# Designed miniproteins, single chains, continued (5): the designs that were tried, part 101

Each design is a single chain, and the fold is of that chain. pLDDT is the mean over its residues in the fold that is shown.

## One batch from the design tools (miniprotein)

Design m19733
Fold by ESMFold2-Fast:
Structure m19733 (fold): chain A 89 residues (1-89)
Amino acid sequence: MVDPKVLEAESLLALGRMALSLGDYELAIKMFEEAIKLAEEAGDNKLAAEGLAALGEVYKKMGDFEKAKEYYKKALELDPSNEVAKKLL
């Protein structure tokens, strides 16, 4: 049985990634922040880390490397195996 909050968070991550690919950084941030919140409420640290790494990618594309690094570090604290965060630190 999958927690409904996990399914909603996964859907929001997919929407955020689509927004990011289209250059809609405001929408991407909003989608990823909601996904992280739902993943945290569900206790899914791996999914929350995916959202945090995705926020880091948004800030990197916006040129805010300091915020990007902060989010990648937070992602690795929740999931040390997160491939996106490891590659960018």
Scores: mean pLDDT 82

Design m19734
Fold by ESMFold2-Fast:
Structure m19734 (fold): chain A 69 residues (1-69)
Amino acid sequence: EEREKFTKENLLHAVLRLARRAGVPDEEIEKIRKDFEEGKLTIDELIELARRYSQPMAADAKAGAAALA
């Protein structure tokens, strides 16, 4: 149980960190965190999210930068 919890928390931390670096808006990051806290995210879903944000794909990061200008 504790090992599974640690694995999920470690994956969540990695997903949130990758999403932030990819320029994902705070609303999306907060939704991921909330879904995890409610137990709606599985380990497989966290791995999928980490994979998406770690790939060199367009994540509309430029839209976030425009809001600061």
Scores: mean pLDDT 69

Design m19735
Fold by ESMFold2-Fast:
Structure m19735 (fold): chain A 68 residues (1-68)
Amino acid sequence: MIEEDPAIRALELALEAAKQVPGVSAWEAFIGALSTPGARTLEEVIAGAKEVSKNDRIPGLKEEREKL
């Protein structure tokens, strides 16, 4: 049968990803998961979170990079 809401699934994966990617908050991981709708694995959520982290979309890190 079809699993639960994609949102609840994404949240679960986001929380797991946040534990494994230090510096990425659960909120950022959640946004990353939502930005990859249909994320089927923790790996995809981690990849999404890393892309957000790598891009200048994350607050703080981009600002630090800009200052340097």
Scores: mean pLDDT 56

Design m19736
Fold by ESMFold2-Fast:
Structure m19736 (fold): chain A 75 residues (1-75)
Amino acid sequence: SIETAIKILEEAKRLSETKSPTDVTNFISEQISKNVLSVEVTKKLLATALRIGQAKTGEESKRILDEAIKEFEEE
């Protein structure tokens, strides 16, 4: 669900303050595998994880996560 996706992204954002972009990407991927999500929600979360995997800093990861959370909240 969208609600579950937002919760995953909020936790990922918290982790981005202390964990590497790779660790944050792995967390999102693991949460996708553990939750029953629609195809559309899964695709959006995977796209977000790919963007984070290309980030150079935790600050960039946090920005990407903020954007993803807002997109889910505004749809």
Scores: mean pLDDT 80

Design m19737
Fold by ESMFold2-Fast:
Structure m19737 (fold): chain A 74 residues (1-74)
Amino acid sequence: MKPSEEELDAEVTVALAEIYVAIAKIAYRNGAPKEDIKETLEKAIQLAQEALPVRPEDAQRVIDEANKLLKEIE
């Protein structure tokens, strides 16, 4: 059984969103500007939202992680 292109695209999109959250966490720990961290997290949320209809659990987990860090920096 091969995943559909839609499922594969959603999986890649979630992986990219997770990478953006990881980058934001590393940047925050290293004292990067709050504005840069916020931009990275907003990008992660946008990507996760695009994947939400196909991979709701994975996408929601990324959105929750990004929102948690946004609350910590604001």
Scores: mean pLDDT 82

Design m19738
Fold by ESMFold2-Fast:
Structure m19738 (fold): chain A 83 residues (1-83)
Amino acid sequence: PEVDYDALIEEYEARLKEDPNDAEAWLHLAGAYYRQKKYDEAIEYAKKALELAESVDPDSGLAIAARLLLREAEEAKRKEEEK
């Protein structure tokens, strides 16, 4: 029940060293940073996941998820800066 986001980040960073085109790994990495409230990293990695997923199919579930996470991370960052 306890998610270790630092371990998750390490795992997906290792996967991306082997395959930098793994859009799913970029998305999971972005999600982990988002949960840690590291919104700059979450935005950067979500954009990378979206770019790769859209290059395959812009209407895919992966592209939709990346687009949603990117919007949520950008909104969270804006709210943190406004308050």
Scores: mean pLDDT 82

Design m19739
Fold by ESMFold2-Fast:
Structure m19739 (fold): chain A 55 residues (1-55)
Amino acid sequence: MLSEREKLILKYRKEVENAARPARMFGDEESEEEYKEKAMKRLNVPEELRDEVLK
């Protein structure tokens, strides 16, 4: 069973993955990571959740 925290992380992951999809499609891992970081800042993801969202 997922906790409320885990549900929130999955919701953030979905938004972050959608934002990084263009970079992922052409295989640019560095740009993909940058897009994910920018998306997390835009969504105001707490710093403590950022590592879990990126995993």
Scores: mean pLDDT 74

Design m19740
Fold by ESMFold2-Fast:
Structure m19740 (fold): chain A 103 residues (1-103)
Amino acid sequence: LAYNNLGLVYQNQGKLDEAIKEYEKAIELDPNFASAHFNLGNVYKELGKLEEAEKEYEEARLIVTNHPDADVLKKLIEGNLYKDQGNLEEAIKQYEEAIKLAQ
C-alpha cells in the first residue's frame, strides 16, 4: 500500500513519471492490486499513452471480474452499462458497490 499512496502523492503534485515508478513498485509487490493498475492507467491517460492506459485498465478489470462472487460481476456489468450510456455518477456508484462486495 505504501508505494500506491506515494504514487498518488506524486500524481497530485503533477510528477507523473515519479507516480508511474511508484505504482509499478506497488504492482510488483502485489500484481492483483486493482487500485494500483487503475491509478497507473489514469497517469498513462494523462500523458496521452492511451495503449498503455487501456492495458492497465484491462488488468484492473480482470482482477475484479475474476472474483468468484456473481454479485461482484453483476455490479461491474451494470457499471459498464451506465458508463457506456454516459451516466458516470451511477457507473461510479455500481463500481464502488462491486469493490465493497469484493472485500
Scores: mean pLDDT 76

Design m19741
Fold by ESMFold2-Fast:
Structure m19741 (fold): chain A 66 residues (1-66)
Amino acid sequence: AKEELIERLTEILVEKGLSKEKAEEIARKTIEDGENLGDLLREEGMSDEEIEEVEKAFVRAVIEVS
């Protein structure tokens, strides 16, 4: 479940233009360390609109792997 969720969030972030390495780093910080996803994405220069799209896709991924 945890690894699958990291993979799904990584895929979502890559589709938004992040490198696979950076996307996986952010996904692990969010899922394993409990860091705030929106704050991490804002630090990478993502807009609030893009962050909202990522958060919506992530909620769908959580439902799918639950």
Scores: mean pLDDT 83

Design m19742
Fold by ESMFold2-Fast:
Structure m19742 (fold): chain A 64 residues (1-64)
Amino acid sequence: MWEELAKENPDDVIALIQAGIEFKKKKDYDAAIEYFEKALELNPNSKAAEENLKEALEKKKELE
C-alpha cells in the first residue's frame, strides 16, 4: 500500500502524494490533506501535490 511506503519513506514526495490519493479514494479527506501537505513541505513546487490538495480541501468542505 502507498500509505505503508509513505510511512517507511517520509521524504519520498511521490509516495506521500500516492498515499494521499489512496485516502482521497476512501473519502478520508483529512488524512489525504495531511499527506499532500507533507509532500508540499518537502517540494513546494509539486504541481501534483498542490492540485490534489486543492481537490481534497474542496471535497472536505462538501462533507463538513
Scores: mean pLDDT 78

Design m19743
Fold by ESMFold2-Fast:
Structure m19743 (fold): chain A 99 residues (1-99)
Amino acid sequence: NLEETFREADLAVAELGGIIADKFGDYDTAIKYYERAIELAPEGSEDQAIAYLNLGRAYLKKGDYEKAIEYFEKAIELTDPDSPLHKEAERLLEEARKK
């Protein structure tokens, strides 16, 4: 569907915008882009899991450990236990809990 194609394009732009903002240390802008990516991603999708993982990382970098933990747990829930994404989310969750 044309609407789905535009949503996928908007999702890619939101994900990329978040990554760029994060790379330049603009965590507030990165958070807004990752929140938008979660809104645009299909419910329960890998893209939604990636967006939660990136949102958790942005909060971790801001020192908001409670928010980081919440979003890493959401990424874990949406991923297969054997996937690299799941293992990375578990590693980051453990890191956030030690703070």
Scores: mean pLDDT 86

Design m19744
Fold by ESMFold2-Fast:
Structure m19744 (fold): chain A 106 residues (1-106)
Amino acid sequence: SLKEKARKALGEAIKLFTEMYAEAEKVSPELAELARKGIGYVALARSYLDRGDFEKALEAVKKAIEVFEKARELARQHPESQRVVDLADEAIKKLEEAAKLIEEML
């Protein structure tokens, strides 16, 4: 189902962001805090998706994307944070996939 595919994409994004958080902690507290905030929005999106609140799930995914785009831009300013950038790029793609699937359920 579209819902199960969206849930899987969000789950894969959480795994990537959790790895990103661990790498970000080695670089800066600000990067780590942005990663933590983004993970929070992905968790919120999964909660809304599970309740069938697809509009709120989509809003939470879009907020997560915004936070991770900020984290990615901050990470690009630090030569030691290439792995944070790469993980953010992969995770944002998973969030964009989830957003597309959720939009198809509206």
Scores: mean pLDDT 87

Design m19745
Fold by ESMFold2-Fast:
Structure m19745 (fold): chain A 68 residues (1-68)
Amino acid sequence: SAAEKLREIAEELSKDPDFEAKLIGDDTLEITQKGDVTKQVGLVLRLIGDYPEFEVSVSGNTITIRAK
């Protein structure tokens, strides 16, 4: 399910101290970058490529991934 995939992404990202991941309900994940913005760009490109079923948006240092 979408919720399971988002939880797995959050758990993986929690291992990197430069990111903070927070689940918002069952369909949305917010990721906060705590360092160099170049790391954010790489993560966004990976998410778009790996999860085409999700919408990925960026505002400042926050990445939002949402089930369509």
Scores: mean pLDDT 78

Design m19746
Fold by ESMFold2-Fast:
Structure m19746 (fold): chain A 102 residues (1-102)
Amino acid sequence: KREEAIKLAEEAIKLAEEAIKAAEKGDIEKALELAKKAYELLVEAFKLAEDLSREQLLELIGLLLRAMGLIFEAELKKTPEAAIEAAKAVIEAAKKLLELLK
């Protein structure tokens, strides 16, 4: 489970980085699609994460809620800046999960 969670979190980071590149090119639809897919992989990684303390769990939930909110905002605004911000939030949450798993 831990190895699978790590792999999914690393894939989420790669997709979110691709979302940033798509947004920088002005492809907002692709950026949002990639950011949403990265978020979905991150949620699956989080579900596979075992032996997290209550404090670690609450911190990760907070980061996931922030990323979800920023994705929703980006879908409403449809700007490169909003899409980049959403993708960065997914990367931040995924990196925190990896830190706790490694």
Scores: mean pLDDT 87

Design m19747
Fold by ESMFold2-Fast:
Order: structure tokens, then sequence, then C-alpha cells
Structure m19747 (fold): chain A 57 residues (1-57)
């Protein structure tokens, strides 16, 4: 699990818009519900992408 979290973090550093890397971190429990809300509000994501990420919490 830690290797998957580290890989997802690296993917986000390379591409901050990588929704699948964000989804992987949420599913792994590495991002809290509050953290997901903050990410959804601060990143330049579509409403569909924000709803998708929030649905994983």
Amino acid sequence: MQAEIDAAVAALQADPQNVEALAALIRAGAISAEGVVVVAKTKELSEEQKEYLLSLV
C-alpha cells in the first residue's frame, strides 16, 4: 500500500490534474474527507471530476 501511495503522489507531482492518482489516494485512505473537499475546490477540475472524487469518500 505505501508503494502505491508513493507512486500516486509522484504521479500528482508530475501531473496535478491526474484524477486517477487522486482516486487511488482516496481509496487507500491517504486523503481525509476534508482533504478531498479542499482538493476539489483548489484544483482546476470539472464538476464531474469533483463529484467523482467526492463519491469515493
Scores: mean pLDDT 69

Design m19748
Fold by ESMFold2-Fast:
Structure m19748 (fold): chain A 70 residues (1-70)
Amino acid sequence: SLPSDAEVLETVADMYIAMAKRALERGDKETAIELAQKVLEIADQLESLGNTEAAERYRKEAEEILKKAK
């Protein structure tokens, strides 16, 4: 069976979070910020689909990355 739109968005967000965390580990703050912003955009899309719990989880992860990138 094909994944739902929400499942595809969650998979992409998980990939961006993993990439952003790796960017932070090597001191690449610019890439970490760009990826965290992409996660926030996906969180907004998840919320529009009614997946509020996933949206909140991804917003929290992205905000943590942005805070560490300062």
Scores: mean pLDDT 88

Design m19749
Fold by ESMFold2-Fast:
Structure m19749 (fold): chain A 66 residues (1-66)
Amino acid sequence: GVAEAGRRAGEALLAGGASERAATLGGAGMWVYIQQGDLERAIAVAARYSGSEEAGRRAAEALASG
């Protein structure tokens, strides 16, 4: 469900090297854009907080798949 997808996205950001605070903030911002159907902006937010495009992409994919 939606809550599980958000949790998986946060875990993906943490696995990519984000701090707990960065994963929380990045996950929240990413979720807002996902709800609006803007995956590219969601990835950009995730990349900003994780410092990695790869970590951002994995987080967005995790959110989209849950």
Scores: mean pLDDT 68

Design m19750
Fold by ESMFold2-Fast:
Structure m19750 (fold): chain A 75 residues (1-75)
Amino acid sequence: LPSAEAERKMAEAVEHRNLGNQAFAAGDYETAIEHYEKAVELATEAVRISPSEAAQALLEQAQANLEKAKAAKAA
């Protein structure tokens, strides 16, 4: 079912977001960026499969985390 696929993509996006947060906390901004980029890709797919407030919020959060990690690396 498309809903089940979207839920799996969201779960994977959350996992990558958490891994990115761990890397960010360790000061490994390059690894954090890689994980956040993957989270954005997965959340974008979830939104395309099943548009929902939860999927959209996850995508926005992942995008914000990615921009923050890029800014931290540039500083």
Scores: mean pLDDT 84

Design m19751
Fold by ESMFold2-Fast:
Structure m19751 (fold): chain A 68 residues (1-68)
Amino acid sequence: GAVEILVNLKSEMEQDPDITATLVGDDTLTITSSRSPEQLIALTLQLMGEYPDLSVSLSGDTITVTAK
């Protein structure tokens, strides 16, 4: 199900050493960057465009991606 999409996204994000992606529960992925808020905003917008069927939000320095 949706878990497979999040597992694949985690693997793609972890290719960047400045990004940490963590699976939380069964259907949520949290993403943080060690670089800057601007990178998190850019990544949030990118993910919203690539995964319109997923819920993507930015809170502080953490991006949360939730399967619907």
Scores: mean pLDDT 78

Design m19752
Fold by ESMFold2-Fast:
Structure m19752 (fold): chain A 73 residues (1-73)
Amino acid sequence: KAQQILADAQQFTLQAQGEIGKLWNEARKTLEEDEEKGKKVLKEAEEKSKELQDQAQQFTDQATSAVQQLLNS
């Protein structure tokens, strides 16, 4: 079960990184087309990226705690 918890945490982190990458790619593309619109999309990407990073960290912390419980039992 420890392996599954670690795998789930890794998968969540990878998914979050993928979402963040997608947001930044969208912002970059928009900035190339329209500077004004791009600036707005960049701010939205920053905000969403912060949320996703925070969620990933929280999930990782919980997973680490759960794994430590299993390994020390």
Scores: mean pLDDT 77

Design m19753
Fold by ESMFold2-Fast:
Structure m19753 (fold): chain A 55 residues (1-55)
Amino acid sequence: MNAKDLIASYLFTRGLVDAVRAKLIAESANEEEALALVPEDVRDEVRDLVEELRK
């Protein structure tokens, strides 16, 4: 599993994105593109939480 899968899973399970957006995030080319698909208002929060979950 990589950071894109963690981002997609986190957002989907929290109800922050729908299944279509979560799939696009997981299928993005890299973590930077995945984060660009995250809603702007929660992007920094998600970045911090992904780092926490990666530990």
Scores: mean pLDDT 75

Design m19754
Fold by ESMFold2-Fast:
Structure m19754 (fold): chain A 79 residues (1-79)
Amino acid sequence: MERIRELLERAREAGRRAAEALEAGDREAAVAALREAARARKEAIRALEEAGELSAEEAEALIAGLDEVAAREEAAIRA
């Protein structure tokens, strides 16, 4: 559980940095921080699958959803 908690805290911190970068108008920093958050969330999902808390199907569905959201967020920031 500690590894998963650390990954979720990393994702939260990266999300906070992305919000701050957007407020400052720094789109490059915002995209970089959002990518870091997405990577940490995917690692947390894989760790949950590894721990038996999620099935492989559930993990794949969650990762696919995160990839879709991340793509839309990056597109919105770059617009």
Scores: mean pLDDT 82

Design m19755
Fold by ESMFold2-Fast:
Structure m19755 (fold): chain A 78 residues (1-78)
Amino acid sequence: SHLEEGERLYKEGRLEEAAREYDLAIREDPNNAEAWRNLGKVLADLGNLSLAAAYYQKALALDPNNEEAKANLAKVKA
């Protein structure tokens, strides 16, 4: 899946390619909280903390019990 391919690319440090795969996952399922969280993580690693925070907030709006999204949001707002 695009989500799994994005995670593999992210682990390889291929951040822009990982972002494209996560964007495709979101386009296929806009309610996929994990895809929004993972895209936020890529954006944080690229230095775009404001956009990362927005995407973590979107992930939490879709899945309020997503502990990784809560932790990631806290880190970029600190």
Scores: mean pLDDT 86

Design m19756
Fold by ESMFold2-Fast:
Structure m19756 (fold): chain A 68 residues (1-68)
Amino acid sequence: GLSENLQAAYEFLKSYPNVTATKIGDDTITASTSLSPTKQIGLTLTLIGDFPNLTVTLSGDTIVASGS
C-alpha cells in the first residue's frame, strides 16, 4: 500500500476538480488533469509545498508524485 504521505496526496488530488488521480504501485501516484497550464503548475507547486518528502513532477497534463 501507499505510505501515509502518498495516501494523503492521493486523497487531496482525488478531491480536486478536473483531476483524475490513480495509484501506481506502492510508491507512485499520478494525476491526469483537464486544467489550464497555469492551474496545472499551481497544483504541482502546491503538492511540492504541502508534501516536501515526495518527488513531484509535471509531464504534459499529468502530475506524478513518488516517494514516501
Scores: mean pLDDT 82

Design m19757
Fold by ESMFold2-Fast:
Structure m19757 (fold): chain A 61 residues (1-61)
Amino acid sequence: MELTLEQIEIAIEEHKLDKSEFYERAAKVLEQTAKDKEEQGKLDSAKKLREMSKKLKELSK
């Protein structure tokens, strides 16, 4: 099951969380997961996770 950016945005709005901090933390988790997937040979999954991480970093600024 993949968590989408839309689902993350909904969770932030519902729980009134600090958006910048949440996006930065989520981006770090996705980047680490992408590295793990790359080490496992799942290059396509790693690429998608890195793109998501990049988008979250842009939203955190």
Scores: mean pLDDT 72

Design m19758
Fold by ESMFold2-Fast:
Structure m19758 (fold): chain A 55 residues (1-55)
Amino acid sequence: MSEKTLEAEIWIALGRMALALGDNELAIEKFEEAIKLAETEELKKEAEELKKEAE
């Protein structure tokens, strides 16, 4: 596992928390950072799906 994978997962978790608080704009920013850091197709797809949910 790379440090970037863990960092991407942290950004996804922060985005999910922002969504739970109703801050869709903040959630989108967090998911975009996760997409940039995601080294696997699975993590990138998860972050992209969550970003679409926030839009």
Scores: mean pLDDT 81

Design m19759
Fold by ESMFold2-Fast:
Structure m19759 (fold): chain A 101 residues (1-101)
Amino acid sequence: AMAGRVVALLETEEERATFEALLPDLQANGHDVTVLEVLRDAAGRPVGLRVVRVTAAGERTETERRLPPAEVEAIVAEARALFADPSTSVAELEAFILSLE
């Protein structure tokens, strides 16, 4: 099987936990994974973004940015629109997320 690319938007801690549980299977199947995570405070307010990159070889890199809630919400709205558009390629989703590093 050819190595695939997986891109995900994670808006909640439960979505993150579900994704972390799936990571070993994605890596075992040779997938490179790129993730945009929304960071929230104890009150659930968006306080930043995290970009996570995991290679099929198991190399993991994380880049975290603290941003005002309005900026996080604007970026997440754009990400949701891109993920909802069936004409958006995996490469375009990956490029968008990596632009946020």
Scores: mean pLDDT 81

Design m19760
Fold by ESMFold2-Fast:
Structure m19760 (fold): chain A 95 residues (1-95)
Amino acid sequence: SEKEKLEKIIKETEEKLKEAVENNDKAALREELLKFEAEVLGKSVEEVKNTPREERIERLAEVLSKVFDVPLEEARRMVENVIGAVEKAINNTPP
């Protein structure tokens, strides 16, 4: 099912992000977030990099809302919280 596929992508990304945080790897945090967004949206990493943050959040929220059958507002909040947490981890990771 589409839900099972997306849950697998989320789980694999969470494991990679956790490893990057434990290793203080700022580049890996950025790379794994971009790869996750690209895979979920069915786009290239380059296309995701060239897409404004708010548009990426909205498109990701639309996918999650449809796949998990949750209200769009709830999906948007979930996406904002995850992206915000990763951005905070990147900013707090030493160079």
Scores: mean pLDDT 83

Design m19761
Fold by ESMFold2-Fast:
Structure m19761 (fold): chain A 100 residues (1-100)
Amino acid sequence: MKLLNKALEILGQAKEKVEDNDFEGLLKLLEELIKILEELIEKYKDDPEIVSLLKKALELAREMKEKLKNGEVSSEEAYEKINEIGTLIGEVQDLVLEKE
């Protein structure tokens, strides 16, 4: 739960960075989020449903990081991708709470 809550907190901060046009700050938050998602995948490795959702979130975060490094992301696309990642992490949180 602490790592899931931290991931959601980072996503909230990421939205603020998009609104502030702070794409360097957004890149750093995405790097932190990627590390947390990798830790969550290892933690929940025996739950294929949770791992599947986390891997999808990780793929979206990695794609966004690469596009952002290349200057290829609009604020609108960044905000949309952050919301998609947030939805996936929220689904993982609901599954964890239901199983624990």
Scores: mean pLDDT 85

Design m19762
Fold by ESMFold2-Fast:
Structure m19762 (fold): chain A 82 residues (1-82)
Amino acid sequence: SRAAEEERRKRLELEMEAGVEAVDIAVKIVVVKKELEKGPSEELEKELKELEEKEELVRRAEEAIRAGRLEEAQAILDEIRA
């Protein structure tokens, strides 16, 4: 049915969006960790903590997508980009 096709499309869009955010955050975490290897920095440690919190939000968005809570998943992904 058309409704099933629309739900499938929205799910795929959210899965792709969550995947892009997950990769971007993971790359940024690696970069910040490498900079921290050069010496301690309160600013970089704060940035790392904020990135790890966003990684947790991506995980929650992915759980919401699997559960079919697509509106919740969209809200979480919008929060990550805010």
Scores: mean pLDDT 88

Design m19763
Fold by ESMFold2-Fast:
Structure m19763 (fold): chain A 70 residues (1-70)
Amino acid sequence: SEEDKLFEKIRKIVEELKKTGNPEVEELAKQAEEALEKYKEAPESEKGVYLAVMTVLISGGLFEKRLIEE
C-alpha cells in the first residue's frame, strides 16, 4: 500500500540520519519518528499536519547531513 511505502521510506531516511552520530541530526530524526507515530494514531483530518511536520523535519535533517558531509 502507499502508506506502507511511505512508512518504509521515512524509516530508511531516519536510519540514515541516525548513522551520522550528530546530535542535531539525531534530534531531527527522533522528532520525525515521533511525528510518524502521531500520524499513525491521528484521525484522517489531522494526518496532513503530521505528514507536513515529518517532511519538514526530514528535509532539515538531510540538509544538516549534507552540510556535515560536504
Scores: mean pLDDT 79

Design m19764
Fold by ESMFold2-Fast:
Structure m19764 (fold): chain A 69 residues (1-69)
Amino acid sequence: LEELARETLETLERAIELARKAGDEELVKRAEQLKRAVEEAAAAGNLERLRLLGEEAKKLLEEAEELLK
């Protein structure tokens, strides 16, 4: 559980870094909101929600990578 949360947070941190480079403040906010949701789900022990948030984080990272074309 904690390892999944850690990996998801790392994915979100990377998305935030790329979004900041692109100047997309809205994507930075979305990633920060997801980061908070991941921390809350981990604290609650909600593994199902953590998995869903992990998939959403990966999508957000893909969006951030697209911005730097």
Scores: mean pLDDT 81

Design m19765
Fold by ESMFold2-Fast:
Structure m19765 (fold): chain A 86 residues (1-86)
Amino acid sequence: MPPVPAEAVRRYLERIRERIEEIEKRIEAGDTSTQVAVELTGAQVALIAAKVEADQVADEEERERLLREIEELEERLKELWKKLEE
């Protein structure tokens, strides 16, 4: 396979981050509907895909930075799931 461009993964992560921010705002506004849970699940699946792509980035330094950003977003999703269950 051709190497995955780090730039493509960054753009993908930016879109995922925007989705997470929108979900966070909805939960903070008191929206605990099933739709929010569906959107959180979608963001989680997207992060799994992003992690697979990031692992295939040829530059080790860039790959490690992208994987760290993914871990930060995964932790943020876990916090949102916990708030939704409260």
Scores: mean pLDDT 82

Design m19766
Fold by ESMFold2-Fast:
Structure m19766 (fold): chain A 64 residues (1-64)
Amino acid sequence: SHLEEGLRLLAAGRYEEAAEQFEKALAEDPEHAEAWRMLGIALDHLGRREEAAEYFARAEALAP
């Protein structure tokens, strides 16, 4: 799945590619809290902290 591929890329430090996979997972299921959280982690590593914070908040709202 895109989520599994994203997690593999994240573990490898390939943050831009990981973010792309998490975005694809969210295109298939926009209510997937874990994918929003993982996308936030990837973006935080890329220095996109404000976007990361928004996605963390969305993940928390979906799975409090």
Scores: mean pLDDT 87

Design m19767
Fold by ESMFold2-Fast:
Structure m19767 (fold): chain A 65 residues (1-65)
Amino acid sequence: SYPLTPEQQEVVRYTAEKLREIGLEINIELLKRNQKKVLEDQLRIELKTLGYSEEEIEKIIEELK
């Protein structure tokens, strides 16, 4: 298995922390093992930062599958 880059590891950590803040317990090891999900979460964060809505983000991710 390919290891996560330092940048990807930071995104996984940040995503897990944010999900914990809203009351979701997330297994960080599961995020590390699922590279596709981690990359999707990175894309979600970037698109949200750019001002896209949750609905728009979901459409973009679905189009990439």
Scores: mean pLDDT 64

Design m19769
Fold by ESMFold2-Fast:
Formats: C-alpha cells, sequence, structure tokens
Structure m19769 (fold): chain A 67 residues (1-67)
C-alpha cells in the first residue's frame, strides 16, 4: 500500500475542509479543484495516477458531506 499517496489524500482532505470552514472557498469550489487536479495528474506517471485516484476520493467524500 502506497503510504505516500494516502498521505496526499489525508492532507488534501484536511486542507479542503479548512478552506471551506474558514469561508475562503465554497465546498463546490473545493470539489472542482480536486477533480481538475486529479484529471491533470491522471495524464502523468503511475504515481501521479494513484494520487489522482486519492484526490477523486476526497472530492467524493466532500460531495457526500454536502447531502
Amino acid sequence: MDDKAKAVYENAYKRAKELVESGQITLEEAIERLEKGAENLSKGSDFAKKVAEYLRKVAEELRKEQE
């Protein structure tokens, strides 16, 4: 299991929540940024593709919190 990719997920999730809770960005903007970042990374190396998968998971969890 790639502990480095998981750390990226945890850090991205924490930062997104901090920005949304502080009112700097909306939850929708945070999700959009994560999805765009994942799309760009998915075109890179195998490691970047794994990071992209984790960023997509963060975006999905944030969407569930919006319900």
Scores: mean pLDDT 76

